# Designs tried in a protein design run: designed miniproteins, single chains, continued (5). Part 18

Each design is a single chain, and the fold is of that chain. pLDDT is the mean over its residues in the fold that is shown.

## One batch from the design tools (miniprotein)

Design m16595
Fold by ESMFold2-Fast:
Structure m16595 (fold): chain A 101 residues (1-101)
Amino acid sequence: SLTPEEIRARADELVAAMKEDGSVPTADGKGDLTLEAVRVLLLANRFDEAIKAAKYLRSKLQADGTYPTDADKPPLPRYEVVSLAIFARNLGATEVAEALL
């Protein structure tokens, strides 16, 4: 498991990579880390950035209930985001959970 110091360092990396729209691209710009970012930012108490990333994820929700991923990967199913929202609520981060849903 990650230490609190490792979580904080990872949160700083993800915030530095975060775009204006709240998305968090991989270093090569070909993938998306935004789902990971919401979780890490929650654990690091970076709630404003977690809300921003969560709103980006919600903006990508398709009519079929999935979220787009990399072109060579299947779309992310709704239950993954709902699971993260439950995790956020269990931490008391209600605004992040609402931003995800």
Scores: mean pLDDT 84

Design m16596
Fold by ESMFold2-Fast:
Order: sequence, then structure tokens, then C-alpha cells
Structure m16596 (fold): chain A 73 residues (1-73)
Amino acid sequence: NAELALQWLESLAGVASPATIARLAEELLDWMRRQGLLSEEEAERAKARIREAAARGDVAGLLATVRQAVERA
């Protein structure tokens, strides 16, 4: 369940690096794409935004991007 996976990622915000959270978020988006919940284009755009947020250390922005993708699915 994508929502449960997102809740788990949100729980890591205080304990894992932005890079680790970004990697796990990209894995969630790839899983959602394989399940037909997102198009390939939607998944790639979300991953690009996640990478940009992680590069800035913006965990809140990274998680907001994942939430938007989950809500769109």
C-alpha cells in the first residue's frame, strides 16, 4: 500500500539522511509505476523533484512530492 509506505518514509525524516529518504522514495515511485498507479513520465518527474529537494536537504519538500504522487494515484 503506497500510503503505508509513505507513512513509513515520513517516520524516517528525523533519523535518516535526505539522500537515504530520497532513494527509498524513488523506489516507492518505481513500485507505483510497475503497479500502474503512475505513468513512467509522472514517476520520472517526481523523482527529479525528489533529487532536487534532497540536494538542498529539503526533506519536507521531498516528502510533499511523494505525497502528491500517492494522492494522484
Scores: mean pLDDT 84

Design m16597
Fold by ESMFold2-Fast:
Structure m16597 (fold): chain A 64 residues (1-64)
Amino acid sequence: MSEATLQDVAQFLSKAFPEAQQLLETDEAAFQQKVSKALKVSVEDLTPIWPQLKQQLRIIFSSE
């Protein structure tokens, strides 16, 4: 589901990658590569949604 996907994807990634918060801050490029593989999408397809996905991840990490 593309419409609700960003929030669902962010929650999935926070569970699939326990180090996601650390990687996002320390090695964003490596994290983007892992996300690309986990979601089975190209980095090119991920790039336009990446800022929104980062925002959702940061909301999850700050809200608990």
Scores: mean pLDDT 75

Design m16598
Fold by ESMFold2-Fast:
Structure m16598 (fold): chain A 61 residues (1-61)
Amino acid sequence: SVEEILKEMEKLREEAEKDGLDFVAQAAKTVIRLIKERNWSEEEAKQALENLKKLYDHYKA
């Protein structure tokens, strides 16, 4: 569900903040806002989450 995807994005945002990756945390905040305001589909939200995970993994290394 979109709600489950949003919860996972919030966790990723928290982890990025903890790791000092402000850019990644800010990207996650922006995407979460857009999903809520624009009523993104579950498929669009899931794709955005996968993109954020890749971004986080790239910068945390």
Scores: mean pLDDT 83

Design m16599
Fold by ESMFold2-Fast:
Structure m16599 (fold): chain A 70 residues (1-70)
Amino acid sequence: YTDILEVLARGPRTPAELAEELNMPQKTVSRALRRLEEHGVIEKRDGLYSLTDKGRLMVASMQAIRAKFA
């Protein structure tokens, strides 16, 4: 799920674009997107998925943790 959030932090994406960029099956990406949307970390508008305010904070926290332990 982290990989999807990092891609979305760079800008809005369709499920097909995420599948291509992450080398994942589109069905797998769609399931992950549904779960992230249910948790309020992403939103869908006009076929594009993007980070919510909550999602942006979550990505920033994950990046800070990785920087300390990398």
Scores: mean pLDDT 78

Design m16600
Fold by ESMFold2-Fast:
Structure m16600 (fold): chain A 92 residues (1-92)
Amino acid sequence: HMSSIQVIIRGPNLSLSRQAGQIAYDSLRRNGFDVSLDIDSDRIQSILRIIAPNLQQGILGARLARQALIRAGYQIDSSFDPDRQQFIIDLL
């Protein structure tokens, strides 16, 4: 049974949300994660959907996405909602 986790990246504008989403997506792909990237222009956010063999691997993917943004120089706040399977990253 596969687990799905969403990483939602919310920036102050669409350009930054898109750029951060791409950085996180590229990092996850390089690390072998099954991930898709969608841009929500109405909510000014990037949505990464990680498909993993279990929840623990999905959470690892979300953590790698967060770490990639920190390494790229973004200041962020983050939270995880286990009921919704959503990891939210706010760009500060």
Scores: mean pLDDT 86

Design m16601
Fold by ESMFold2-Fast:
Structure m16601 (fold): chain A 71 residues (1-71)
Amino acid sequence: SVEELAEKMSDEDILAVETALFLREQAEKTGNEDLKEMADRILDELAEKYGVSKEEVIEAGRIKMEERKKQ
């Protein structure tokens, strides 16, 4: 499950998801395709590492980011 993935991911990998989401936001605002490609590479590497989809990696990252807000 995505919740199990979130607990399995390291703090470094969660930071990588945060970075990728930031790059995607900047790509959308600026039209810079290189930033989108960088974000997609980060997410693809994490998806391969954990044997899941990019969508599952993003959702797991969001769960961990929300947990940080409650600290």
Scores: mean pLDDT 83

Design m16602
Fold by ESMFold2-Fast:
Structure m16602 (fold): chain A 89 residues (1-89)
Amino acid sequence: SPEEEAIKKLAEIISKADLSRFGKKYHEMAKKDPEKVAKDILRTLKYIKEKYGDIYFEFYAFLVLKQIAPDLSLEEIRELVNLIKEAIK
């Protein structure tokens, strides 16, 4: 399903990301349970989409993905944003 694919791809990104800037304990938690962080991101983006619409969703999804995976190309981010959009409906 799109949800399972989005969670898997986000979890892989989170597992490789340096999140120490958000705190040592947060970084350690994210490495132990990257799927939890992926699900938290999806819930937050779903809320933004429902409350503020697609334009704000796309903007915030882009910012989050750039922050956790700065090495991703614009095209790779666009593909992930589209996958997340399908995952959250």
Scores: mean pLDDT 84

Design m16603
Fold by ESMFold2-Fast:
Structure m16603 (fold): chain A 71 residues (1-71)
Amino acid sequence: MSYEEYKAVADELSVPFENEDDIYNWEFADRLLLSAYLRGIIDEEEAQRIGKLPSPKDRVDETVRLIRKAK
């Protein structure tokens, strides 16, 4: 995904995205997933699945993919 795609989703979820490297950060990945779940964009099963992914980048990519698919 492009920087602009990550930025657009982070802005939509009101999650701070200050640097391109934030996508590799656990805090950013956790905040993004939690925000999507609490807003009802991602269901409980998807949130649990994403929360088991091995890296922050994998969690960010999957969260962004699902949010973009929901539009």
Scores: mean pLDDT 83

Design m16604
Fold by ESMFold2-Fast:
Structure m16604 (fold): chain A 90 residues (1-90)
Amino acid sequence: MSAEELKERGLALLREALAAAPVEDIPRAIGGAIRGIGDAWQAYLTGGEEAAKKYGEEGLRLAEDPSASVAERAYGAGAAVGAGGAILGA
């Protein structure tokens, strides 16, 4: 999976997770996404592109997991967005 694909899929899944969230859970889901982005960037800074790709791909699996909570899915989607963004340099 390319960095562009990670970012695009992550953004799509994040939009879906936020749209599906109950109104009261939206702040928690947003917080999860922000944390996922930050953790993916930390993986990039610590282990480079390969570490970021691995983290983002694990994030996509979490975002697509129907047993995960909305906040967990938002976190995973955020991790994919963050990994793709870090690798692309923005």
Scores: mean pLDDT 83

Design m16605
Fold by ESMFold2-Fast:
Structure m16605 (fold): chain A 69 residues (1-69)
Amino acid sequence: MSEEQRKVAKEIGETLRQIGDQVDTYYGARGTVKQLQRQLAIAPSAELEAQLAAAQAQVDAAMRAMGGQ
């Protein structure tokens, strides 16, 4: 493999790692939202509502980051 081919392969690898990190962040935040929604259905509380709002904001931020790529 030439030095130029190695540089291109490294750049592709770095881009794929960044995409993976963004996807993991999104699915993690989505899981938190679902967990909090289930808890609110069982025992509604202002604290859980605040946590759900924060988790939803994280999902929205992760979606914007992925959509901006």
Scores: mean pLDDT 76

Design m16606
Fold by ESMFold2-Fast:
Structure m16606 (fold): chain A 73 residues (1-73)
Amino acid sequence: VELPSLEFWKRAARVIARTVVEKLKGKKSYEEILKQAKEYLDIFVEQNQVPDEWKPELYEELEKAVKEFWDKY
């Protein structure tokens, strides 16, 4: 079994961003959605023991994805 790559975790961050935006757009502000997405990513990172060195790139990917999905919907 191959260990999850940074690319795998970035895809997971994008899924979190999409899910939060789809569920909360129209109910909460952009800032509240971004905060919620970051909270879910924090839980995900801790539960899956994601390497600390990858965390900055995952947060960057999450923020980019939240903006992309916010603009799309």
Scores: mean pLDDT 80

Design m16607
Fold by ESMFold2-Fast:
Structure m16607 (fold): chain A 69 residues (1-69)
Amino acid sequence: MVYEEDVEEFAELTKRLALAAGLSEEQAEAAAERVREILLEKIRENGSLSKLEAVEIIEETIEEALAEA
């Protein structure tokens, strides 16, 4: 399960993966902020979310950022 205390680790992971995918520093920061926002929203609604769901959110957010670039 992913809890509020885990959100920053997933945001940092998102930034690293976005940079590895070829996004700029600015785009990677924006992707990390978006993941943080989505995870916090889902945790507030349900108390926690699965690690698989968190990974899916990261993947979707990076795909969206790449499509906008």
Scores: mean pLDDT 82

Design m16608
Fold by ESMFold2-Fast:
Structure m16608 (fold): chain A 82 residues (1-82)
Amino acid sequence: MEEFKEKAIKLAEEAIAKIRARLAATTDPQHIAFLQAALRELEEILEEIKKIDPSTKEGILKLIGLTLRVIGIEEDVELYLA
């Protein structure tokens, strides 16, 4: 289960890196505002993942939920910027 938490952290960190790269390349103020909001939410999710105890059932369930939120934010970014 420690491995699941490690993978969740990496997923969130990769998502944050992708958003930061998009922000560095973007000049559209509406896209900048959207990406900044997504970045803030992903950074909050990453900090929550880091606090989870993956040895507990409750911790595992929270970890799954937060991982799904990361995936959802990435999908929303793809759809909005398409």
Scores: mean pLDDT 85

Design m16609
Fold by ESMFold2-Fast:
Structure m16609 (fold): chain A 63 residues (1-63)
Amino acid sequence: GPPVVVAVGKDFLEARRKALAALAGLGPDVRLTLVSSDAAGLERLKAAIEAAFPSAEVTGVAL
């Protein structure tokens, strides 16, 4: 599916909203790349998105 990059700052609700909007607009097979300096928060958000959309390809990149 289409590639989408979501920068994950301190506001994980905003990052979640952007990821969900991409999945809703582009379809559940979208390739999401989540980028954050918070590795623990990144893994939590990745797990939450994968649980909601198991067909989505989600990659986490810790800075």
Scores: mean pLDDT 74

Design m16610
Fold by ESMFold2-Fast:
Structure m16610 (fold): chain A 96 residues (1-96)
Amino acid sequence: SASIETFIEILDDLLANPELLPYVLPRKFSDEALEYAKSKSKELYEKILELQKLKEELGIKYTGEITAEELETILSMHPENLRLIYDLRKELALKS
């Protein structure tokens, strides 16, 4: 799925720029969201786990949870719209 591939690229950008994590992706994926990710893409699941491990190593406090329904919504978005939302959030984070 192009949307899954785009989301993985976004997660890769966050792994390369971990200072953005508290601003762009401050929430933790729920256990149900992780199971949903694993059912759709092993690569996506492993990338989310890598990001969550990095957040924990950096002491980043989670502000809440991303549900399975929210993740399904994200992965159902057009890739261009998903990228645009990420780019806008990244720009706002850099101004903080």
Scores: mean pLDDT 86

Design m16611
Fold by ESMFold2-Fast:
Structure m16611 (fold): chain A 83 residues (1-83)
Amino acid sequence: AQAAQEQQLLALMDETKSLFERNDLAQARKTFDEALELYNSIANPSAETQAKFYEVMGLYYQAQRLFEKAEEYFKKAKELNPE
């Protein structure tokens, strides 16, 4: 079910975010790749799932010191964030 896939993806993205915050870049990259693959398998992700994905994309680019691109993704995440 798509709802179950989105819940799994949200949990995986939360783990990826925590790993970036702990500066565990090697493990964050692994969970990021898994999240990216799962995100691309979902045909119509919810606004919550899209917002979280853009937040994780922002963290990924921030870790690469691509700050302008990171800011762009953080802005997209904020615009999609529901209540």
Scores: mean pLDDT 83

Design m16612
Fold by ESMFold2-Fast:
Structure m16612 (fold): chain A 116 residues (1-116)
Amino acid sequence: MEALLQRWAEEEGISVEELRERMRAAIEEARARGDEVRARLLEALLSGDPQLFLDLVREVTGLDVRSVDELEELALKKLEEKNPEAAKILREFLADPSASEAERAAASALAIIRAS
């Protein structure tokens, strides 16, 4: 997850610390609005723990998703039905051997939550 946060910070032209501060502010704003799903997604991103993404998807969907591989399959299935071009981008990202388990879990969880 550190590598993902570094890439995001570089793309935004800010430091990783500033990105983390923005994410923490976004978590507080999401909770203030009652958007617990968004708050938990941002917390999982900050933690870098793939398990937090699995837990969030289980709660949001009610599906017993037990692994990052199952999470990826669910994300691709949902995207293929709604946005085939986004599904292609996700497949290419997931096929990249440099993508960490946490980054794969994050991308897949985000796709599922947006499609739900």
Scores: mean pLDDT 78

Design m16613
Fold by ESMFold2-Fast:
Structure m16613 (fold): chain A 66 residues (1-66)
Amino acid sequence: AFKKALELNPSDEDAHLYLAWTYLKSGKPQLALQVLDEGLKLKPKSAVLKINRKFFQVLSGLGAEP
């Protein structure tokens, strides 16, 4: 039965946020930002996505302190 598959709803903000964090943690901040941009296309005024996108930019721009 295919109805069972409908249980897997695409979580817009949560899914994009999780995937973005996964990319960032893997050292791929550019991909993380792209994922957040995709989420923002669906929800352009989403505060949570905008905040996280800004945070990822700041974090990526934060210099390493060896």
Scores: mean pLDDT 66

Design m16614
Fold by ESMFold2-Fast:
Structure m16614 (fold): chain A 85 residues (1-85)
Amino acid sequence: GLERLLALVDELIAAVEANAPLAEIAALWREVARLLGEVLSEEQLRELEERVREIGEKGREEKLSKRELLLRVAEEIRAFVRELA
């Protein structure tokens, strides 16, 4: 449930902040994405996808690096999941 999802998102954030290899970040991201699909409703997933899309647009405007963008996305997922608790 939510507790395991939050723990994995925290691990993802820590990996991005620690400048871990992209392959390791990708593996953590796949697990987070899988749990998001299991824990969130279709409506909640659509809301999160819209928030992530906005972050992608703003990150492109701000010329964020791939890692900076991944960090912003992971932080938004964490915030969204915490709102559901």
Scores: mean pLDDT 83

Design m16615
Fold by ESMFold2-Fast:
Structure m16615 (fold): chain A 74 residues (1-74)
Amino acid sequence: KLNELIKKATEAYLKGDYENAAKLFSEVGDLAEKEGNYILAANAYVMAAEFYKKAGDTQKAEEFLKRAKELFSK
């Protein structure tokens, strides 16, 4: 469920597990996009990008920021 993924993502970042938080927020974005909630999907991808950046994964951070911008530019 979407709410469970958001809860797990929040718990991961509160623990400083930025890579796991990024993965969970990317899953939130994917699920929200499938449900047609493009605003939530874009915001979740922005969160995933920020946490990938904190985890040192600049490539994935750029990928998710690009995807979020595409959804905002609809």
Scores: mean pLDDT 83

Design m16616
Fold by ESMFold2-Fast:
Structure m16616 (fold): chain A 84 residues (1-84)
Amino acid sequence: SKETEIRKIMSEIMELARTPEQRAEASRIIKNIIEAYKETDPAKIAELFEKIKKEVAKLEKLVDPATAAKIKALVDQALALINS
């Protein structure tokens, strides 16, 4: 199901976070993904997507380029699932 796929993506994002600072940023991303999935107001979903993008940009600066690319791809998959 869509929910199962999103949960798997969130788990993979957390596995890529190694340090306490990286885990804090990953947790913020996951919180906003869950909130966006539960939200029914398109305007609020759009605001949450912008928050997610900003948190992703912060996490990308804390990790190596290969890990950054994986995180970006996973987040993009989650947002696509929420928007479908």
Scores: mean pLDDT 87

Design m16617
Fold by ESMFold2-Fast:
Structure m16617 (fold): chain A 100 residues (1-100)
Amino acid sequence: SVEEEAKKKLEETIEFLRRLAAESPNEGLKESLEGVVEELEELLKKGKIKEALEYAISTLHRLIQFAEESDDPVLRAKIPELKKLLKELEELLKKLEEEE
């Protein structure tokens, strides 16, 4: 189902953000990403899949902007993966809204 696909992609997003936090030399970014992961996990536990998608999409938009303005080569190297993940989440949100 679209909901199951969305849950799986959100879990993949959480794992991606955890890895990015672990690899980042920026303490502020680490703390922000850890907070995002915690919020996404709570939304998933509550079955709020649409809200989790919207939150993840908003977060990835901000993270991409931050990465593009950053001089951090590790973060900049992740921009293509971030943009791909964003598009996949946006597509899932649209499908989920159409299946209601």
Scores: mean pLDDT 85

Design m16618
Fold by ESMFold2-Fast:
Structure m16618 (fold): chain A 70 residues (1-70)
Amino acid sequence: MAAAEATFQRFLDGIEKQIETNSNNVKVLESLYRQAVAFAASAKELGLDEMAQRFEELAKKAREQVEKLS
């Protein structure tokens, strides 16, 4: 369990940093949105509901940034 949580935390941190770094790149933000949604689903399948919620919040952040660039 701890190893899976550490792996998800690494991806969570990576996606968050990439959203910040690529805040003006719609294609990258759309890719990050899809990645966050996929990781949220995977975390939920493993019973890591808090981790799934954090990925869902990142997906929302990426989508909101895309809307601002539209």
Scores: mean pLDDT 84

Design m16619
Fold by ESMFold2-Fast:
Structure m16619 (fold): chain A 64 residues (1-64)
Amino acid sequence: SARAAAEALIAEGERLFAEGRYLEAGRLYQKVLARYGDIEDLAARATAGARRVGRRLRELFPDD
């Protein structure tokens, strides 16, 4: 189902984030928003994940 596909992408994004693969995690969250943005609860989770990635990258690269 679309929900199961989106949940799998979010789970993979969370795994990549935990491994320090922030850009890869961010790409998966953006894919969820692009393809499954109509599923409100999953879009909210992907948005939160993308914001977490953005904050972490700014902390690691403060001169950007």
Scores: mean pLDDT 85

Design m16620
Fold by ESMFold2-Fast:
Structure m16620 (fold): chain A 81 residues (1-81)
Amino acid sequence: KTEKERKEEIEKLVAEMKKKIEELGKKSNPEMGKRILEEIEKLNEVEKRLLALQQQVSKDGGVVTDEQREEAEEAERKLLE
């Protein structure tokens, strides 16, 4: 339960961030929004990789090593600072 919630939380956070950023860009100015997205895409790239990793693990059985879990948590914390 806790692990599944974490995986879904990461997915929701990434989707929510993207949604808000896109709305801000479209509402204000697409050109300025693109610049903001370009900078944030670098940050979100790490989160996308984490989601891809978890998706593969879930596909293969939903088991991930302790080391991978620690790496995921550390990356998540750095992104949210």
Scores: mean pLDDT 64

Design m16621
Fold by ESMFold2-Fast:
Order: structure tokens, then sequence, then C-alpha cells
Structure m16621 (fold): chain A 84 residues (1-84)
């Protein structure tokens, strides 16, 4: 996978650790979704369930797009996503 190779070549970490880092990022997106739902349940946010689901989906989709851009060596897209 090109994303793993890019992380390995740019940061010098072993490919296995780069793979774990990608998995951690994906797991982090789910943790953010879970945290948003927990905050809703605790009354800490006024966002509707639909708004929380929409934001959570946007975060997950953005993470997937970022990984795909790295996998395709699309640095222009990576820059655009980081600039937002």
Amino acid sequence: MNAIKVIHETSGVPEEEAREAIAFIEKGAQALIDAALAAKAAGETTDSDEEIEKKSKEVTERMKEFIEALDNNDWEKVKEMMAE
C-alpha cells in the first residue's frame, strides 16, 4: 500500500509501524464518533442526532480520502485537505 510506503520513507518508521499508525488513525475517527454520541447522551451538546451522524460521517469520509490521496501519491489533494 502506497500510504504505508510514504509514511515509511518520509518518517523512517518500519512499514509494520506505519500500518499500525494508519489503523490508529482509522480507530481515532471511530473514537471521535463515539465521543460525540456520548456528549449528546450527557447533554453536553445541542446538536441533533442527525447533525452528529452527519459530522461523524464527514470525519470518517475525510480520513478515507486522506488515506486514498496518500496511497495514490496525490500530494495536491493532501495539501488541499490539510489546508481546510
Scores: mean pLDDT 65

Design m16622
Fold by ESMFold2-Fast:
Structure m16622 (fold): chain A 80 residues (1-80)
Amino acid sequence: MFSKETIETLERNSGLPREDIEKLLAKAEELGVSDAELKEFALVLGGLAKSKKTPKLEALWELAMELEVRRLEEAVRRVT
């Protein structure tokens, strides 16, 4: 499906845990995102490429943002 290189680039550039990376991979499959498109998305997350505004990549970007926000909310919710 997606190459190991693409997955590793996504993990490295996003800083998301493996569980959240798996959610992004599942969403990319649903949207019909190719390995090349997902690799481009990973490079955009790392600041190594300029974002292309395609509906598929916008949906992935929204999910990545939502996962990061949820992770921060969970961390904050654990503070007393």
Scores: mean pLDDT 73

Design m16623
Fold by ESMFold2-Fast:
Structure m16623 (fold): chain A 123 residues (1-123)
Amino acid sequence: SDEYREELKQLLVELSEVEGEIPEDLFERAVKLLGLESVPEERRRKLLEVLKETLKRLKEEGYDVTSLPVLKALSVLVSSFLTDENISFEEFMEFAESLLGELSEEERRILELMYEVRKEVTK
């Protein structure tokens, strides 16, 4: 819905501005909005940390964190964490293409950045 899309965009802006640890109220909002209630807590925290750091780096590189390419990449990140926490770069990109179809150059760059952040956070 339009309301859901606006709430999602607001969440992404708020996450991109977090200094240090994600506040528990923001964490719980993200869990509900992204449908993560059935995901184990450790995996939810890793996913949201990957998302936070990805959004910060995208913002620093001049990307609009509420743009359609970012929202599409977010759907890949969330879905991949629901199925497999330990995914290779090749499997991640194949999963992205299976979910989104043919990737634009911008979508590919955002997904590559997301994977690098995921690799760093899940060490």
Scores: mean pLDDT 83

Design m16624
Fold by ESMFold2-Fast:
Structure m16624 (fold): chain A 72 residues (1-72)
Amino acid sequence: AAATAASGARGQALLDAMREYEETVKRAQELIDEAKRLAEKGYSEEANEMIKKAQDEVEAARQRFRDLVAAA
């Protein structure tokens, strides 16, 4: 049972990582949408900072997923 559970846990971890990545992308999209609104109001510096933060979060989540795949 332990070996079967470990095999199932690996598959589940990948699915969970995919869900976390999708949630991170969704949150990044919300930040980008908010940044667009700020840019329209003339807050271009704040908008750029929010876009950078969104990009950094997506890259970090993608790297976590890549590390998990590499460890498998």
Scores: mean pLDDT 77

Design m16625
Fold by ESMFold2-Fast:
Order: structure tokens, then sequence, then C-alpha cells
Structure m16625 (fold): chain A 92 residues (1-92)
């Protein structure tokens, strides 16, 4: 359980670094597509960890924190997807 939560924290830190990189490269279509693909891979790994924590019957407080981190990561991906669609529309 503790090792899984440590992995969640590490993945969220990586997600935050990618978000900062996306802000720095906000007008670069190819770079935003690359960053979004990396963020989606991290999100999938976070989802697997949440399912593992549930299977291990982790304490409610651990599940709450894991869900909060997952929801935060999902929100960042959604914002970047919306930005990418707007950027593609400008180039069409």
Amino acid sequence: VEELMKKMDELMLEMQKLSAEAIANRDDLAKIEEILAQMKKILEEMRKIVEELKALNAPEEVLFRADLLLMSAEAEVLVLERHLERLKAKLA
C-alpha cells in the first residue's frame, strides 16, 4: 500500500512537470501532442494503481487520497485536450 501511494505521488509529480512544459510550449502543436500522449500514459498507470489499492482493501483515507490525485490528473489531461482542439482549429 505505502509503495503504491509513493508511486502515485511520483506519477503526479511527473504530471505536474508535463503540465508546466505544456504551458511553456502552448503554441507548439507537435509538442502539445507529445506531452498529451505522455500524460495519458501516466493517467493509465495511476488508474491501475487505484484499482490495485481497491483490490488490496486499502484504508478509506488512502483510497480517498488516491482518488483525489487521479481526479486532479484527469482534470489536467482534459484541459490540455481542450487546448489541443482549439490549437488545431486555429491551424485548419
Scores: mean pLDDT 85

Design m16626
Fold by ESMFold2-Fast:
Structure m16626 (fold): chain A 84 residues (1-84)
Amino acid sequence: GIKMVPAATVTVGPSETVTVTIEEERLSDEEVKVTVTVKTSSGAVATAESIGRDAAYLTIKKANEAADKAQTEKTTVTLYRAEE
């Protein structure tokens, strides 16, 4: 099964804007490298990389959920790396 492991964190204030950037690079027919970057309006940056199609999808989903919550309250946004 796919295991989600914390890879990077950034602290976001309740008045900060969070930008989530997702980049995909095809390594083979079955492998995709996904890089998720979270940047705050204060200039804090966190990046996490994942390899594997299904694993990458789960990492992206969790990163976006965390970023959305951060926009409403001061919190720590955790980026996950997926391991199979």
Scores: mean pLDDT 68

Design m16627
Fold by ESMFold2-Fast:
Structure m16627 (fold): chain A 91 residues (1-91)
Amino acid sequence: SFIDKFIEELKNIKKELEAHKDDREQVEAYVRRIHALLGEAIREFADDPELQIALAEANRKLDEVLRSDLTPEQRVEEIIKIIDELINKLK
């Protein structure tokens, strides 16, 4: 299903962020990928209000982290927390 593929992609991005947290360019690329995936999920689940709320909250939190004065390592840790929270809401 779309949701299973979405969760798998989020898990893969989490692993890559953990492996490359010191590579700014790589981290920025994965952040852009998360935004793209969230956009795809919002379109796919347009008629699901509960999922729309969860996806919108994840987007909001991601944007807040990206605007924060966190260190690169702290930023990656916060992004991983957002991914984990979203995956838990989707299961």
Scores: mean pLDDT 83

Design m16628
Fold by ESMFold2-Fast:
Structure m16628 (fold): chain A 105 residues (1-105)
Amino acid sequence: SNEEIILKLLVLRIMIGGSLYTMERTNDIEVQRENVQSIIDMLNKMSELFKQSGNNKSSSELNKIANELENALSTINDPDKLKKEVEKLVKKATEIVNKVISELS
């Protein structure tokens, strides 16, 4: 049901927030990379939930953001630059997630 999809999206959104919070408050690049990978994994799960709910365009947009985060992990070796790029991409992802939750409600 849409209600079950909404609940799963809300839980994943909370988990992304926790990983982002940890990533922003550490100067350890390895801890940052681990938390960004967790965010990518959560976004991929959300993308699949969007697809299950018929939100194929929003699913594609989330997959694009997950790919941009993967690229940031492979190209950015500076902790402050990684924080800035991840914050920007997670903000974009959150706007898409909030839109889909509103459409399903």
Scores: mean pLDDT 90

Design m16629
Fold by ESMFold2-Fast:
Structure m16629 (fold): chain A 70 residues (1-70)
Amino acid sequence: GPVLAAIKKGDTVHTFTVDSVEEAARLAVELGADSIAVVLPNGTVYSAPVEPGATPEEIVARMKAAQAAA
């Protein structure tokens, strides 16, 4: 099923339906986002701040690590 993504930059939150967490992370980099949150079809939530210059792979790793620690 689809992944729901909320990608924040400044005062704006952009919402997307994407096929994967990796696609959401790529969009966050393309937008120069401050933070990202995604909701998987099973209800799992991933979220992370987006550091300047972060790669999509680093964002995905941070989201998964934060979720695993919760």
Scores: mean pLDDT 82

